# Ledger of designs, part 30: designed miniproteins, single chains

Each design is a single chain, and the fold is of that chain. pLDDT is the mean over its residues in the fold that is shown.

## One batch from the design tools (miniprotein)

Design m1023
Fold by ESMFold2-Fast:
Structure m1023 (fold): chain A 68 residues (1-68)
Amino acid sequence: STELVFRSLTRVVPESADVEAVAAELRAELTAELQADPRVLSFTLLPPVVRTEGGQTTVTVSALAVVR
């Protein structure tokens, strides 16, 4: 049988940071992690979530993975 697993990476950066660049970097890291896991059969990346508070921006990238 297979299961759906939610995986995410989060980074906190200054508000002045390029959030698109940060999201792209995290997306690449998450993709590499999932591709390296032999239990992962397939995955799809979700749209990044960006939140800014107190001069800091939190960038989260997530995936839904089908695992065995």
Scores: mean pLDDT 89

Design m1024
Fold by ESMFold2-Fast:
Structure m1024 (fold): chain A 80 residues (1-80)
Amino acid sequence: GPGAEAARSAAETAKNGKGPSGFTAGAISGIGGEFTAGEDELARKGGEEAKRGGLEGVKTGDPKKGAEGGEKGIELAEKA
């Protein structure tokens, strides 16, 4: 559904982001996915994981953190 698609898009943005701008975009996209998921619990969790990974990537400067959050978000969105 639309919430799952939004969560997937957010997660893909987090996964494919690089450098500080990519991490920030991933975090913002994940937040957007969480808010637009509505009652789709898996889509909301996907957005939450993308947001978490993106924020940790910004905080630590580690692109792996954003990628991990993005991968988890995609997995959860696919189950929605």
Scores: mean pLDDT 58

Design m1025
Fold by ESMFold2-Fast:
Structure m1025 (fold): chain A 87 residues (1-87)
Amino acid sequence: MKIGAGALKALTDLVRQDPSLLEKDPEEVAERVLSQLPINKEKDPEAYERDKKALVELLEAARQNPEIRSLLLEGKPKEVMELFEKL
């Protein structure tokens, strides 16, 4: 699945500020990330749902994959994206 670079950067920035977000509900965290982006659920619900699903799957993968978790905590969005696309 594909995730936007802006969404991934926003996620890594939030996780660096509060690492406990990786242990929260993935859907809640994904919605919080998307609220910081210029994506509007009312204007483009398909793009919003696609990015939300990708963020949820990435957060779930981070719980099972220590390498993804480490890269998110280090604020390395490009490396996170490359590894996530390989999964």
Scores: mean pLDDT 77

Design m1026
Fold by ESMFold2-Fast:
Structure m1026 (fold): chain A 73 residues (1-73)
Amino acid sequence: EEELEFEVDLALALIYLGIGKIDERKGNFEAAAESYEKAAELFERVHDKYNSPLARQLAEEARKKAEEARKKA
């Protein structure tokens, strides 16, 4: 179950990160910020539960992208 939760949370985080990048390219900065915030939350969850350094780095990246998108929204 924990292994499945890891896979699901990681996949969802990557999907939201991708959606955020697409919305940012389209100029939909509010939607991009929301997607980046969701990605960061999911990556933070993965890091906290599974001690993943890559998930921590991706969470920090997603948080930074969310802040940048919020400033443009």
Scores: mean pLDDT 82

Design m1027
Fold by ESMFold2-Fast:
Structure m1027 (fold): chain A 83 residues (1-83)
Amino acid sequence: SAAEQQKQAFLQQAQQTIQGAQQALSLLSPESAERVQKLVAELQQLIRELQASDPNSPEAQQLMQRIQQVVAEIMRIVTKETL
């Protein structure tokens, strides 16, 4: 279904973000690295919760919104520190 495809797309994006963030950690300041590690831990928890959710539920919609916010924050920190 379209809802299941959306869920899988968010899960893949989140996993790619975690991989990229982990590879970038050595390029960040200690303070930014700590923040990114905490955001990665939150993102890993959100991935587990989304995998267990019904993609058509309001719960899944809230999880996808939070995943988008956490991904954006990780990307903001990584981009700012590596440019």
Scores: mean pLDDT 88

Design m1028
Fold by ESMFold2-Fast:
Structure m1028 (fold): chain A 68 residues (1-68)
Amino acid sequence: SSFEQEVQDALETMTYSVTKQIMKRKSGGKLPKTKEEAYEFLKKNFPELPESEIKKLSDIWYKAQLRE
């Protein structure tokens, strides 16, 4: 539904914003360029997260970057 889509978009936007700030801080300002680089960055900096969660976060981050 439109309501469910609106909630999902808000959560993805929030996730992207927070993830971008963390990546900037930990990388000294150098952001990952590809989804694969984002995955490796998250895996290295958050080794406690399960692989499925890292893949999900990498996908959300990449998709958010492609939106206008």
Scores: mean pLDDT 71

Design m1029
Fold by ESMFold2-Fast:
Structure m1029 (fold): chain A 84 residues (1-84)
Amino acid sequence: SDDIQDAGDLILSRYGSLGERPGFVSVEQVGSLLEEEFGVDSKEIAEKMKTKYKRNYLTGYEAGEFVRELFGEDAVRRLAERAR
């Protein structure tokens, strides 16, 4: 959905991209944002992302989709609205 893409774009804009890879964010950076926004344990969330994706880095869209899976559609919409 557009909300997932826009939420992902917000996460990327807030933490930047990794090296020369625009569109990627570290699981630690996503964990920190989710701790700030939703009060979750950033380390535990980063470990769940590493387990799911088998890597330490996500695309913005994958980060948005992960927010939807854990916190639901309203959480993704709220982040998407901040990107707009």
Scores: mean pLDDT 77

Design m1030
Fold by ESMFold2-Fast:
Structure m1030 (fold): chain A 108 residues (1-108)
Amino acid sequence: SAKLKELIKKALELAEKLAEAILAGDWERAEELSKELEEVIQEILDLIIKEKASDEQIEEFVDTLLEVQKLLIRAALEAGLISEEEAQALIARFEAGKPKLIEALKKA
């Protein structure tokens, strides 16, 4: 439980650093941070499945994952990598996916 909370916090901190790297056009740092973020998310998923995380912990993780996704979409929009229409479509897709991900993780 404490380890899961620490990893969730680390994922958000990495996403903030990744967003800054994207805005700065530092693609080498963005690639490294993206890989670290993927590794932390995978560790969270493994921990949820292996340690039978509570429904509340699963919901907290999925809420944070959506915040991470929105942060990176905003950074991509501000960096001129995507259009406002594409950003809105991506956010809508991830928001629609949230309940499905929660149910999938609860069944795991």
Scores: mean pLDDT 87

Design m1031
Fold by ESMFold2-Fast:
Structure m1031 (fold): chain A 71 residues (1-71)
Amino acid sequence: SRLERLLRTARALVENGGSLAATARRLGVPRSTVSRHLREIAALLNDPTVDLSDREQRLTLATTFVSLHDH
């Protein structure tokens, strides 16, 4: 599902400290795919203030998304 793909990307980003390049390599996808997934996550969380060019803000976004969807 779309949610499962976004969670996979978010978990990988957390594991790689917010690095787009490391996350893309880990998942075997282009950086553009990781960036697109992060924009989708930001939209789902309705956070218009997030700066996805900032590593720490990417990490916080991904961590928040994972925490909302963990069992």
Scores: mean pLDDT 85

Design m1032
Fold by ESMFold2-Fast:
Structure m1032 (fold): chain A 75 residues (1-75)
Amino acid sequence: ALQSGPAVLALSAILASHGYLDGRPVNGVFDDALAAGLNRAIAEHGLDVGPLTATSPLAAIERAVALLSRVPLPP
C-alpha cells in the first residue's frame, strides 16, 4: 500500500512550490510520480536522505519533509 497522510500532503505541497511536480495537482499519496519529484529535489539540494521509492517507509518521507522545509523558496 502507498503511504498517505499529513506528511505526504506536506511533501506534495513543498515539491509543488519548488516546481518539482511540473504543474501536477498536489495529492496526499506517495506514488511513483511524487517519488520522482522528491528524488529530483534530493539531488538538486544535496539532502542527507537516500533516493526514495513509492514503497519507502513513512519515516523516510518525514525526514525528507524536514530537510526540504529548510530549503528557502526561490524569490
Scores: mean pLDDT 74

Design m1033
Fold by ESMFold2-Fast:
Structure m1033 (fold): chain A 89 residues (1-89)
Amino acid sequence: SMAAQLEQLRAEQRELSLRILEALLKVLNEPVIDPETEEYPPEVEAKLQAVIDEIREELAPEIAASPAGDTAAVRALLERALEIAERRV
């Protein structure tokens, strides 16, 4: 069903997003926290957002060329974002 496919896509996107967040936190030398119970200081959130914005700008042509809902394309973009994040250590 379409609902089951959407839930699988959301689960995969959540997993990849968490992997990217963990890599970015390592790059910034910040601890991984539980987002449901804890919040980062505004300074750390600003640093994370700045790195995310830089990665988004570097990947902008590839993002524009990738069809929405294509899990393989989304996964490839997230893996490339992770590679870019790791190079900023």
Scores: mean pLDDT 65

Design m1034
Fold by ESMFold2-Fast:
Structure m1034 (fold): chain A 104 residues (1-104)
Amino acid sequence: MSVEDLVASLFNVTDPEKKKELQKNFLLGLGYLKAEVFDPLVNELVKDDNLKKEYEEAKKKSKDYSKALEYFKKAKEIIESEPEPNEDAITLLNKLIDYTQQEI
């Protein structure tokens, strides 16, 4: 499965407010992690200019694994709260959480 497929699965939430909260937490996590490999996907999949701005502002701050971990955990909780949680999205977030925890 491609990274694009995993990220698209992450953003496949029907409730607009949950989707926005999920996207915000995921993007802030990536920003604090400095995971620039995701920049093309953020630009393609995130259409909210305010969320893109928050992501870019987080990227300008010093790398913070503890903050990145907190945001990824919040994103995971949102997905797990869905009636049918997306297993691929949970798998992606677990990989990001595990990677981030190893660096603390």
Scores: mean pLDDT 76

Design m1035
Fold by ESMFold2-Fast:
Order: structure tokens, then sequence, then C-alpha cells
Structure m1035 (fold): chain A 90 residues (1-90)
């Protein structure tokens, strides 16, 4: 359930477990729910900043803005792919 994943991700972030935060955030993105994806983007941006990964943080913020501003579906999907690709490099 989305709420359970959000609680687990927030706890991992609080404990400094950024790898686990990113893993759970990927699961939230895979739900396809816009609110879950927007919250996942915020978690990824925070974890990436803490890890010193400026590129992932930037992409996560752009992804969050695209969802929040109801950008075209194709633009949201392109940013989603870029965020997941950056996480997979870690």
Amino acid sequence: KIDELLKKASQALKEGNYEETLRIAKELIETGDPKAMQKAASLIATAAEKMGNKELARLALEFSYAITLNKPKEEVEELRKKVLEEIDKL
C-alpha cells in the first residue's frame, strides 16, 4: 500500500539510509499514481542532495514539477525514465 511505502521511505531517509530510500521511491514511482510519484520525487531529491548527487537531485525536482504542473504525459514519462536511469547507476 502507498502509505506503508511512504512511511518506510521516510524512516529510511531519517536514518540516513539513502540507498533504501531510493529503492522504496522506485517502488512508489512504479505504482503509476501521480501523488505517489510526486512524493517519491521529493524523497529522491532529498536523498540525492544528502548523497551529493546533484544531477539526480535536479532531475527529481524537474520530475516533481512536471507532475505538479500537469505537464504533458510524454514529458512526465521522459523525466521518470531519466530519474530511474540515474538511480540504476548507483
Scores: mean pLDDT 84

Design m1036
Fold by ESMFold2-Fast:
Structure m1036 (fold): chain A 100 residues (1-100)
Amino acid sequence: AAAMVTLLEEYIQGLEKMKEDVEKGKMTKEEVIANLEAIKATLEWLMRGLRAPEAVAARVLATLDAAIAALREASEEQVPEILDQLIAELREVVAELRAL
């Protein structure tokens, strides 16, 4: 649990910075999508290495897939809101893991 919480918190922090970069015009929607695809691949590999519970791993990956799908259909102006939703959903996973 502790290793998974630390891992997810690190990526949440990265997503918060990505949102700030988008709001400042430093990152495009296409760059966000590419970064989330890379994050998904890395998290899938790391969660397998950590022997994460299948249900937790599936939920994290499904949450990322939903955000990526939403971003592909969204306007540039909607990107920060979609990132906020992704951050909120990942924070919920962290809260559930902490409530042991």
Scores: mean pLDDT 86

Design m1037
Fold by ESMFold2-Fast:
Structure m1037 (fold): chain A 85 residues (1-85)
Amino acid sequence: SLTDRVKQEIVDLAQETIEKLRAGDFDAAREALVRLSDLINFSGVIPLDERGQIQRLLTQAIDKFNQGDLDGAIQYLQQLIEVAQ
């Protein structure tokens, strides 16, 4: 379904972001976070409760990244993947 495809795209992009963070490629990680934010915010096919939870987890991941807390950012992205699966 369209919902399953969008959820898979969110999971794939979140995994890509974690990979870039672990590699120390912070410019690519920042770009991936922007793409992930756009995908989540403009996707009307995800149930509202689940979308709200994913949005909150992404906000926390971005906040941790901006603080230089890479482990915290990865933790919230992993939680986002679990919700989106």
Scores: mean pLDDT 88

Design m1038
Fold by ESMFold2-Fast:
Structure m1038 (fold): chain A 61 residues (1-61)
Amino acid sequence: IDFSKVPVDVAADAIHNLTGLSKEKGKEIVRKNPTARGTAEAVGISTQQLNEAVRILLELS
């Protein structure tokens, strides 16, 4: 997944589902960390888990 093309709302929803962080905080983290790896590291999950959660949410859109 090209994370730079993922909507911030979708990435924040993925973080919320995986970690329980608020969607507001998820959006802040995504904006500060423009890569999937950077975002995953910032919230303490694997890049693979983040990419899979984002993929599922994009399929539901």
Scores: mean pLDDT 80

Design m1039
Fold by ESMFold2-Fast:
Structure m1039 (fold): chain A 87 residues (1-87)
Amino acid sequence: HMRKTYSVEEDAEILKKLLALPKEEQERIRNELTDFVRKKLAEFDKEVKELMEKKGIKPSEISDLVARYIGQLLLDVYDKIVEIVKK
C-alpha cells in the first residue's frame, strides 16, 4: 500500500495558506470537506453491508475494518485539504 507523505516545510506552507484565507473561504473549505467525508462514509457503509451479506464476516472483524478505514479516511481528508489549498 502507498500513502502520500508531506514534508514539514510543505505542511507549513499549506497551513500558512489556510490561515491567510478569508473566513468565508475557510467556511467553504470546511463545507467541501464535510461533503467529502459524508460521501466516503456512505461508500464504506455500502461495502460493509455487502461484505456482511456476501461473506460470513464476524462482528469482531467488522470493528477492526472500521478502525482501519477511519485511519485511511483521516489521511484522505488531509490529501483533500492539500488539493483544495493548492487550487
Scores: mean pLDDT 72

Design m1040
Fold by ESMFold2-Fast:
Structure m1040 (fold): chain A 98 residues (1-98)
Amino acid sequence: SIEEIVKLAEEAVREAREVLRAARAGDILAAIGHALRAIGLLEDAKLLAKDDPEILELLERLEEEVREAILAALAGRFEEAERALERAEEIVEELKKL
């Protein structure tokens, strides 16, 4: 279901936002926990989309932005992480229009 895929994608972006929040607070263990949850949610979404190449392409672009946000946040590049999260949110809005 596209609704289930969208829900997982939205939850993944929320977890990626928690990575940035935890990293800003210096809580690296919490940041890693949120990062693992974000990636796991996207892998679940991709499994649901396995037979839909258009949805899968959007999820792969979303995963790239989420990974960039996580890496930037953990490196202390908070403005870069915020921009990647904004792009991730735009991709989720594209998914909702399908």
Scores: mean pLDDT 92

Design m1041
Fold by ESMFold2-Fast:
Structure m1041 (fold): chain A 108 residues (1-108)
Amino acid sequence: MSKEEIEAAIKAAVEAVRNSSSVEEAAENVVKVLVEFGFDPKDVLEVIENDVPVTGEEFKNPDPKASTKKQIAIILLAAVLEAIERGFDPNELKAALKEAIKKYLASL
């Protein structure tokens, strides 16, 4: 992805959380954003399960040459930060994200 595409994905993931009425809706909408931006849902699941770390610098200045999993981790961090701002539990969001991805994979 280009730097602009990563920044667009971050904005879309933040808006998905902001416009959701529940943790479950936020998780489903974030998964939809990642899939629409061309990320493999299997890579998304692996990033969540392995708690792929993101540094403050990686978050502020996303590298378009970063691994796909690192790009997913940056976008997911933005979603988690917005969830916290909304008063959602980040652990509940993580669990809901795993469930949403598994349901999506089962629907293929």
Scores: mean pLDDT 83

Design m1042
Fold by ESMFold2-Fast:
Structure m1042 (fold): chain A 82 residues (1-82)
Amino acid sequence: SIEEIEELLEKAKEELSKVPKEEYPKILDKLLEEILSLVPEELHEEITYLIEIAKDVISEYPERRVEVMELLKKKILELVEK
């Protein structure tokens, strides 16, 4: 459901704030796996792309992690609305 996806995104955002930057890829990879289990297969490519872009930006600019996670949330929720 949309509510479960929102909870996963908020949990990931909180976890990123509590761990060193070296753990960011693990958190985002887990987020990707969990979201893909909740969405139709036709959205898997787009969601994977969005999360991989977020991972790249956060790795380069960890100070922007909250901003990037909020944008990721907005983009994913827009995709899952039908």
Scores: mean pLDDT 85

Design m1043
Fold by ESMFold2-Fast:
Structure m1043 (fold): chain A 89 residues (1-89)
Amino acid sequence: LPTLEEIEAQLKAEKNPSARGIGAGVIARLRGASDEEIVAAMVEAGMEEAQARAYLALLRGDRSPEAREAVKAAYPSVTDEEFDRAVAK
């Protein structure tokens, strides 16, 4: 399997900004990055900050009302039930 650094290099070559952002966030999380570092990695890859913070909440399984509101603000089509299922791990 490629190293995390090689996967990051492949993601930088990815043309879809959302796919790059999601991949960058997952890699940063696997490397033990802080929440702010994960958000920064997703934003650098082309994701909007609000979307990056919403995705971070999903990655962390954060079920707080603040995380729910952030996800709904970034992705208005997401229902409360969909959010609850996504963070239930």
Scores: mean pLDDT 66

Design m1044
Fold by ESMFold2-Fast:
Structure m1044 (fold): chain A 72 residues (1-72)
Amino acid sequence: MKEKEELKREVLERLERHVERLRELHDAGEWLEEQWEPAKEEIESMSKEELEEALAEMDAVEERLAKNPVRG
C-alpha cells in the first residue's frame, strides 16, 4: 500500500490539478493563491489516514465538478 510520502505527493499533485481546473472555471487566481499555501502546509502536516481521506474527497469533488461545474 502507499507510503505516507507517496500519499503526500499524490494529494499535492491532485490539488494542483484542481487549482488549474478551478482557474479555468472561476478565473479566481487571487482566491486560489490565498488558499493554496495554507492547503500545502495542511497537507504536509496530515497523517496517512487524513491523506487517504483527502484523496477520496478530491475524487468526489472532481466528479461533482465534471457533472456540475461551479458557476458554469
Scores: mean pLDDT 67

Design m1045
Fold by ESMFold2-Fast:
Structure m1045 (fold): chain A 63 residues (1-63)
Amino acid sequence: MEEEIKELEKEIEETDVNDLGKVSQLIRRALELGYEELLEKIKEKFNIGVPTREQALAPPEPA
């Protein structure tokens, strides 16, 4: 599990802020791991509010 956390940290650093799909995937994985430090790192890196697990997995609201 520590190795997975380490890989996620690396991906967070390498991820482009314009790639919202990847950012969302990183948040999803961090929530699944249940490691709050990763969520804080994502929030700090991309300066966004980290959603709850339910919100991260929810389908997009139809227009």
Scores: mean pLDDT 68

Design m1046
Fold by ESMFold2-Fast:
Structure m1046 (fold): chain A 93 residues (1-93)
Amino acid sequence: SAEEAARRRVFALAEELEKHRDDLEKRKEILQEVMGVDHELTDEEVELLELAVRTQARIAELVERARAGDEEALEEAERLAREKEEELEKLLK
């Protein structure tokens, strides 16, 4: 399904960023390619995008666990989704 494909892409991106945790320049290149931007990302932009990717991967993981019967995982996923929305609101001000 489209949802499964989206989850796989997010997990793959999070894993790729984790493989290059000590290489900021490589992580910038990866994020620029994924985002399709024509400018170099600042270190602050990279940190924000990486946080968003890690949060989305964690939410996807928790949703899978919730489907397997982990009720606590569903609550954690909802909490992380709310925190992500709050961060986006700060950026739009």
Scores: mean pLDDT 76

Design m1047
Fold by ESMFold2-Fast:
Order: sequence, then structure tokens, then C-alpha cells
Structure m1047 (fold): chain A 110 residues (1-110)
Amino acid sequence: VKEKDIKSLKSFVEYLNNIAKNPSKESFNKALVELKSLMVFPYIGVLANILNSDEQLTKEFLTALVNVASSSEAPESLKTVIIRLLNAIRPYLDDKLKPLVDDAIKQIKS
């Protein structure tokens, strides 16, 4: 895993947390586009490698996604894309991380 990729994911987690604190239609639309991009090769593989390398960052990333999906005025399309991303990446994750993904999906569907 490249240091730049880890830094990029940390910046993205901060970005998601900022959206959760200050939700807007514009920020939700931008997050939707960025999350869709993560589901496409080679990005999904890069993301899986980062998450497998750092359990704490995985927890922070999943928490940020749950917070965004649970935000006031979060559109159903954004929640759907987050769930699709989590389901898409789950097979590529270490077994110890899969329950964390399952918990995040459950929280978003609640």
C-alpha cells in the first residue's frame, strides 16, 4: 500500500465527517460521485488494500460512511451507493474486517 493512498483515504474520511457535520445537497451529490468512483477497478482494489492494512482507518472510514448516510436530508440514492460500495468491497477484505462492514450496513438500513 502506498503512503499517498493512505493519506488520500484519511483526507476522504475527514471530508465525509465534514459532510455529516454540515450536510448540503451539493456535498451529498459530490460524495455520491466520489463513492461511485471507488467501486470501479482499479480503485476498489486499492481501497481494499488500504483497509486490510489498517484496521483503525477501516473503523474510521466505516463510521464516517454511517454518519453521512444517517445525516439529515441524506438522499436515498446516497445511502444506496454506500451500501453498494460496502457490499462490493466486502469479498476483498480480511475476515476480521467483514463483521465491521456488516455492522455498518445494518446501521445504515436502520
Scores: mean pLDDT 85

Design m1048
Fold by ESMFold2-Fast:
Structure m1048 (fold): chain A 70 residues (1-70)
Amino acid sequence: SSELERLEQLAVGAAIAAAEAGDAISRELKDRWLAEIGRAGQEAYRDLERGGRRIEELRKAVEALAAASA
């Protein structure tokens, strides 16, 4: 759970940084983007007891988002 919380915080931070830097994204799109990140986190939590494969997918997505917002 601690690792999932850390990934979720990283994803939110990266999304905020991208939103602050990106002038092309409307507020509506930013809200949808944050909602999708939240949903991915919930799916990862749900999948944890089934094998935790979603954690790896979420990690890769967060890394890609962080790289794009750097």
Scores: mean pLDDT 62

Design m1049
Fold by ESMFold2-Fast:
Structure m1049 (fold): chain A 79 residues (1-79)
Amino acid sequence: SSVEELRERIDRLLAEAEASLSTPGEERRERIIAELQEELAFHKELLALAERLGVTGGEHLLLEEFIARLEAAIARLEA
């Protein structure tokens, strides 16, 4: 399902972010931040599209959850 695909994608990115914190490497950290920022931009566009199409309920809430998780991960890596 699309929800499972999005969850798996985000989980993979978050796992890479965690690995970046434990393994030294400025280049890797910058790359992961860039990937998280691209994913965040994509989900924000998808949320905007969903709002324009009148999509509400669980799918809308999941997009908001994914955005929050990505923003939190970026904030942790940038700290």
Scores: mean pLDDT 77

Design m1050
Fold by ESMFold2-Fast:
Structure m1050 (fold): chain A 82 residues (1-82)
Amino acid sequence: SEILEKVAKIVEEFTGVKLKRGTEDEVIRSILDVLKPLTAEELYELSKKLPENITFEDIGVALTLYDKDEEKAVEYLKEALK
């Protein structure tokens, strides 16, 4: 997905961490792994740089789901990226 690749590049530029590329699900998991240790303030600043398809609320929901059910978090973010 073009939008997913744009999000991945923005996350890499913001965090300084290179993300693994592979399947769409693998890229999304790598994004969530890198975002998980960030503060709410850092996530908010990142959200301002992301495409409008991904809001600060979407990031918050996806990360909350990721702690409980990794697959649901990936599905949620995948839907937001459409």
Scores: mean pLDDT 84

Design m1051
Fold by ESMFold2-Fast:
Structure m1051 (fold): chain A 118 residues (1-118)
Amino acid sequence: MEETEKKINEAKKVVREVLREAGLPEDEADYLASGTGNYVEVDPETAERLRELVRRAVAEGKGVLIFEKNTDEDLRTVVREARRIADAGKAAYFLRIEEVDGKYRIYSMGVSITPPAP
């Protein structure tokens, strides 16, 4: 249990750091990381910064993932990266981005410590 809690806390730390670096205020970053289903609205430039920062975090083996288009290709990519992070002994924090009227909603989907089923 303690080992699992450490992995979850590290994933929450990573997501808070990338959200802040993307330009979210600390209170909004903390709010997103505090519960599944929480969301914030951001401008297109903030959403693009977040995508770039998550891409870099994933390349560095850190546990933050975005899914956005609900396509089979995007889902397969997210599943592959989640397995890679889990194989490294880490948990992944999942974010969803949706476009609404020229703004983007960033949803907290929570932490996964188990690789997605094949």
Scores: mean pLDDT 78

Design m1052
Fold by ESMFold2-Fast:
Structure m1052 (fold): chain A 70 residues (1-70)
Amino acid sequence: EELDKLVEEIAKALGLGDSEAFKNYLKRLFERMAELAPGSAVELAKRFLEAIKNNTIDPQVEGAIALAGE
């Protein structure tokens, strides 16, 4: 599944690739973000990974994280 692969890549990029708990947390977070903000969970995960790779902030991802915090 695309979301599972993106979560794996994000966790690995953050040095937490061996943490199943963290990967499960990220998957739930992106699914929740997609409920509250524009974009699918896969799209938000892709944008977050690109932001990590480029050492930048993505405004759509930042907005979705803020909304997901309830």
Scores: mean pLDDT 72

Design m1053
Fold by ESMFold2-Fast:
Structure m1053 (fold): chain A 96 residues (1-96)
Amino acid sequence: MAPVTGKAGYLAEARRLLERMRKEGATPEDLAQIVYLLALAGHLDEIAKVLGEEAANSAVFLDYETILKKVQELIEKEGIDGVLDRLSAAVDAAEA
């Protein structure tokens, strides 16, 4: 395969991690990593749709601990599968 770099590479890694989580189970850390990869790819608008504007602002500075905390708060509200579905939709929108 041709190497993918930059923003396209981050989205490809997010897609790979998402597929793995659907087969092996999701953790809060894996879900936070998807948000971090979306931030590296510059898709802050998609992060805001899932976690809100405050979390998207934290993602601009790549503050992983704040991202993880916001992901854990959303898991408590919607469950881990609900968060996984929201992040799947965010990655799909980012790839469009």
Scores: mean pLDDT 77

Design m1054
Fold by ESMFold2-Fast:
Formats: structure tokens, sequence, C-alpha cells
Structure m1054 (fold): chain A 82 residues (1-82)
């Protein structure tokens, strides 16, 4: 299901943050995959904008724990919209 795929992308984001917090390329690729899933799920543009804002906070943060919490918030908003 689309919701399972969204959860899988969020889990991969957490794994990449824990394994290599400096690897921004993989996080951008996962973000693009997430946006594609949200578009397929017909998530409203306002929710997609909120998810972009959360992703930008993840990329700007230096704190692994904060970044993981932001991924959890991003996943919750994505699932609520789908």
Amino acid sequence: SLKEKIREVAEKMKEEIEKDPTNKVKLYQLHLELIRLLEEAKVPIDKIDEIHALFNKIMDSKDVEERLKLVEELEKKALEGA
C-alpha cells in the first residue's frame, strides 16, 4: 500500500541519518521518492509544502536526535495526508 511505502521511506531516512549524518545526497533521493508517493496518494499541496519545510529543517539540523524527531513528524504528516 502507499502508506506502507511512505513508512518504508521514513525508516530509510532514519537509517541514513544514523549511519552517515553527512550523506545529504541519499536524504535528497529519499525525499524525492516520498514526494512522488504523496503525489500518487493525492496529498494536498499545502501538506506537501509542510513536508518540504520539515525536510529543510532535517537538512539544516546538526543534531542527530533532533533530525530523527523531525523525520517522525514528517512521517506522521505524510500518513495523515494520504
Scores: mean pLDDT 84

Design m1055
Fold by ESMFold2-Fast:
Formats: sequence, structure tokens, C-alpha cells
Structure m1055 (fold): chain A 97 residues (1-97)
Amino acid sequence: MEKEIEELAEKAAEALAEAARVPWEKDGSLPEEEVEKFLEEQKKKVKEFLKKSSAEELREMAREAREMAEKEKDEEGREYLLKAAEYLEKIAELKEK
């Protein structure tokens, strides 16, 4: 159970980071090295945050990710947000058991 939560939290953090990267690559306003460093730091923080979050908080985050996906004009970014929502729901499911 805890090992599965850790794996899903890592996947959710990765999906969220990739969703954030897509708009940046099209805008070109930040150097790639700075964005990758920032995203790697955020992935570690998000993973730990997700491990500590309640099932209710995780479902709320999944809902927010889906709302962001609906507003996202980039198809790849949308797919990553939907994947993040899926992983967040799975973590919530495991935490309720």
C-alpha cells in the first residue's frame, strides 16, 4: 500500500511537471536548464506533499487538474493533466483502504 502510494505520487508529480513544461516550451521565455531545475525541485516537493495529503485533498487536486485540462489548448499538456488526475484519484483510493 505505502509503496504503491509512493509510486503513484511520483507519477502524478511527473505528469504535473510535464504539463507545466508544455506551455513553457511554446513561450520560450525561460532557458531550458532553469525550467528543468525548477521542475525537478517541484517534483520532489509535490511527491512528498501528495504522500502527506488526505484522500479528500487528493480528489480536490484531481478535480482541479481536470479543470485545468479543460482550459488547456495544448493537446499534450491536456493529456498530462488528465494523467495526473488519474494518478491522484488512485492515491486517494489507496488511502481510504
Scores: mean pLDDT 76

Design m1056
Fold by ESMFold2-Fast:
Order: C-alpha cells, then structure tokens, then sequence
Structure m1056 (fold): chain A 65 residues (1-65)
C-alpha cells in the first residue's frame, strides 16, 4: 500500500476516535494532519494514531481547546 493512502486512512481513523474533524494537507510530498480536540482523553487517542502516521512520514499537529 502507498504510504500516502495509509496516512490518509489514519487521518480518518483519528477523526473517528476523537469525534472531531482531521484536516489533511500535502505540500511537496509532505503530508500534514491537523486536529483540534475538546478533551484530554481525545487528545491522548489522537496522539496514539499520530504515532502511526508519523512512523509513515506524516507531520501531525494536535490542539486541545
């Protein structure tokens, strides 16, 4: 499977785990995932998915409100 497809699926998983919208942007082959969460518990779930995405070369930003 292409790394880009796997990373996009992980962004979808991050949205499902948190109930929030994950934004995906690609610049010069670098994939960025951004998500804003409302609880510490959602942030922790997002971080676990982020570790998998970062292992595939993505950059992940998680913001807590």
Amino acid sequence: MMKEVSIKLLAIAMGAETGERAEVEEVDGQIHISITVRTREAAERARKVAESAESLGAKVTIREL
Scores: mean pLDDT 80

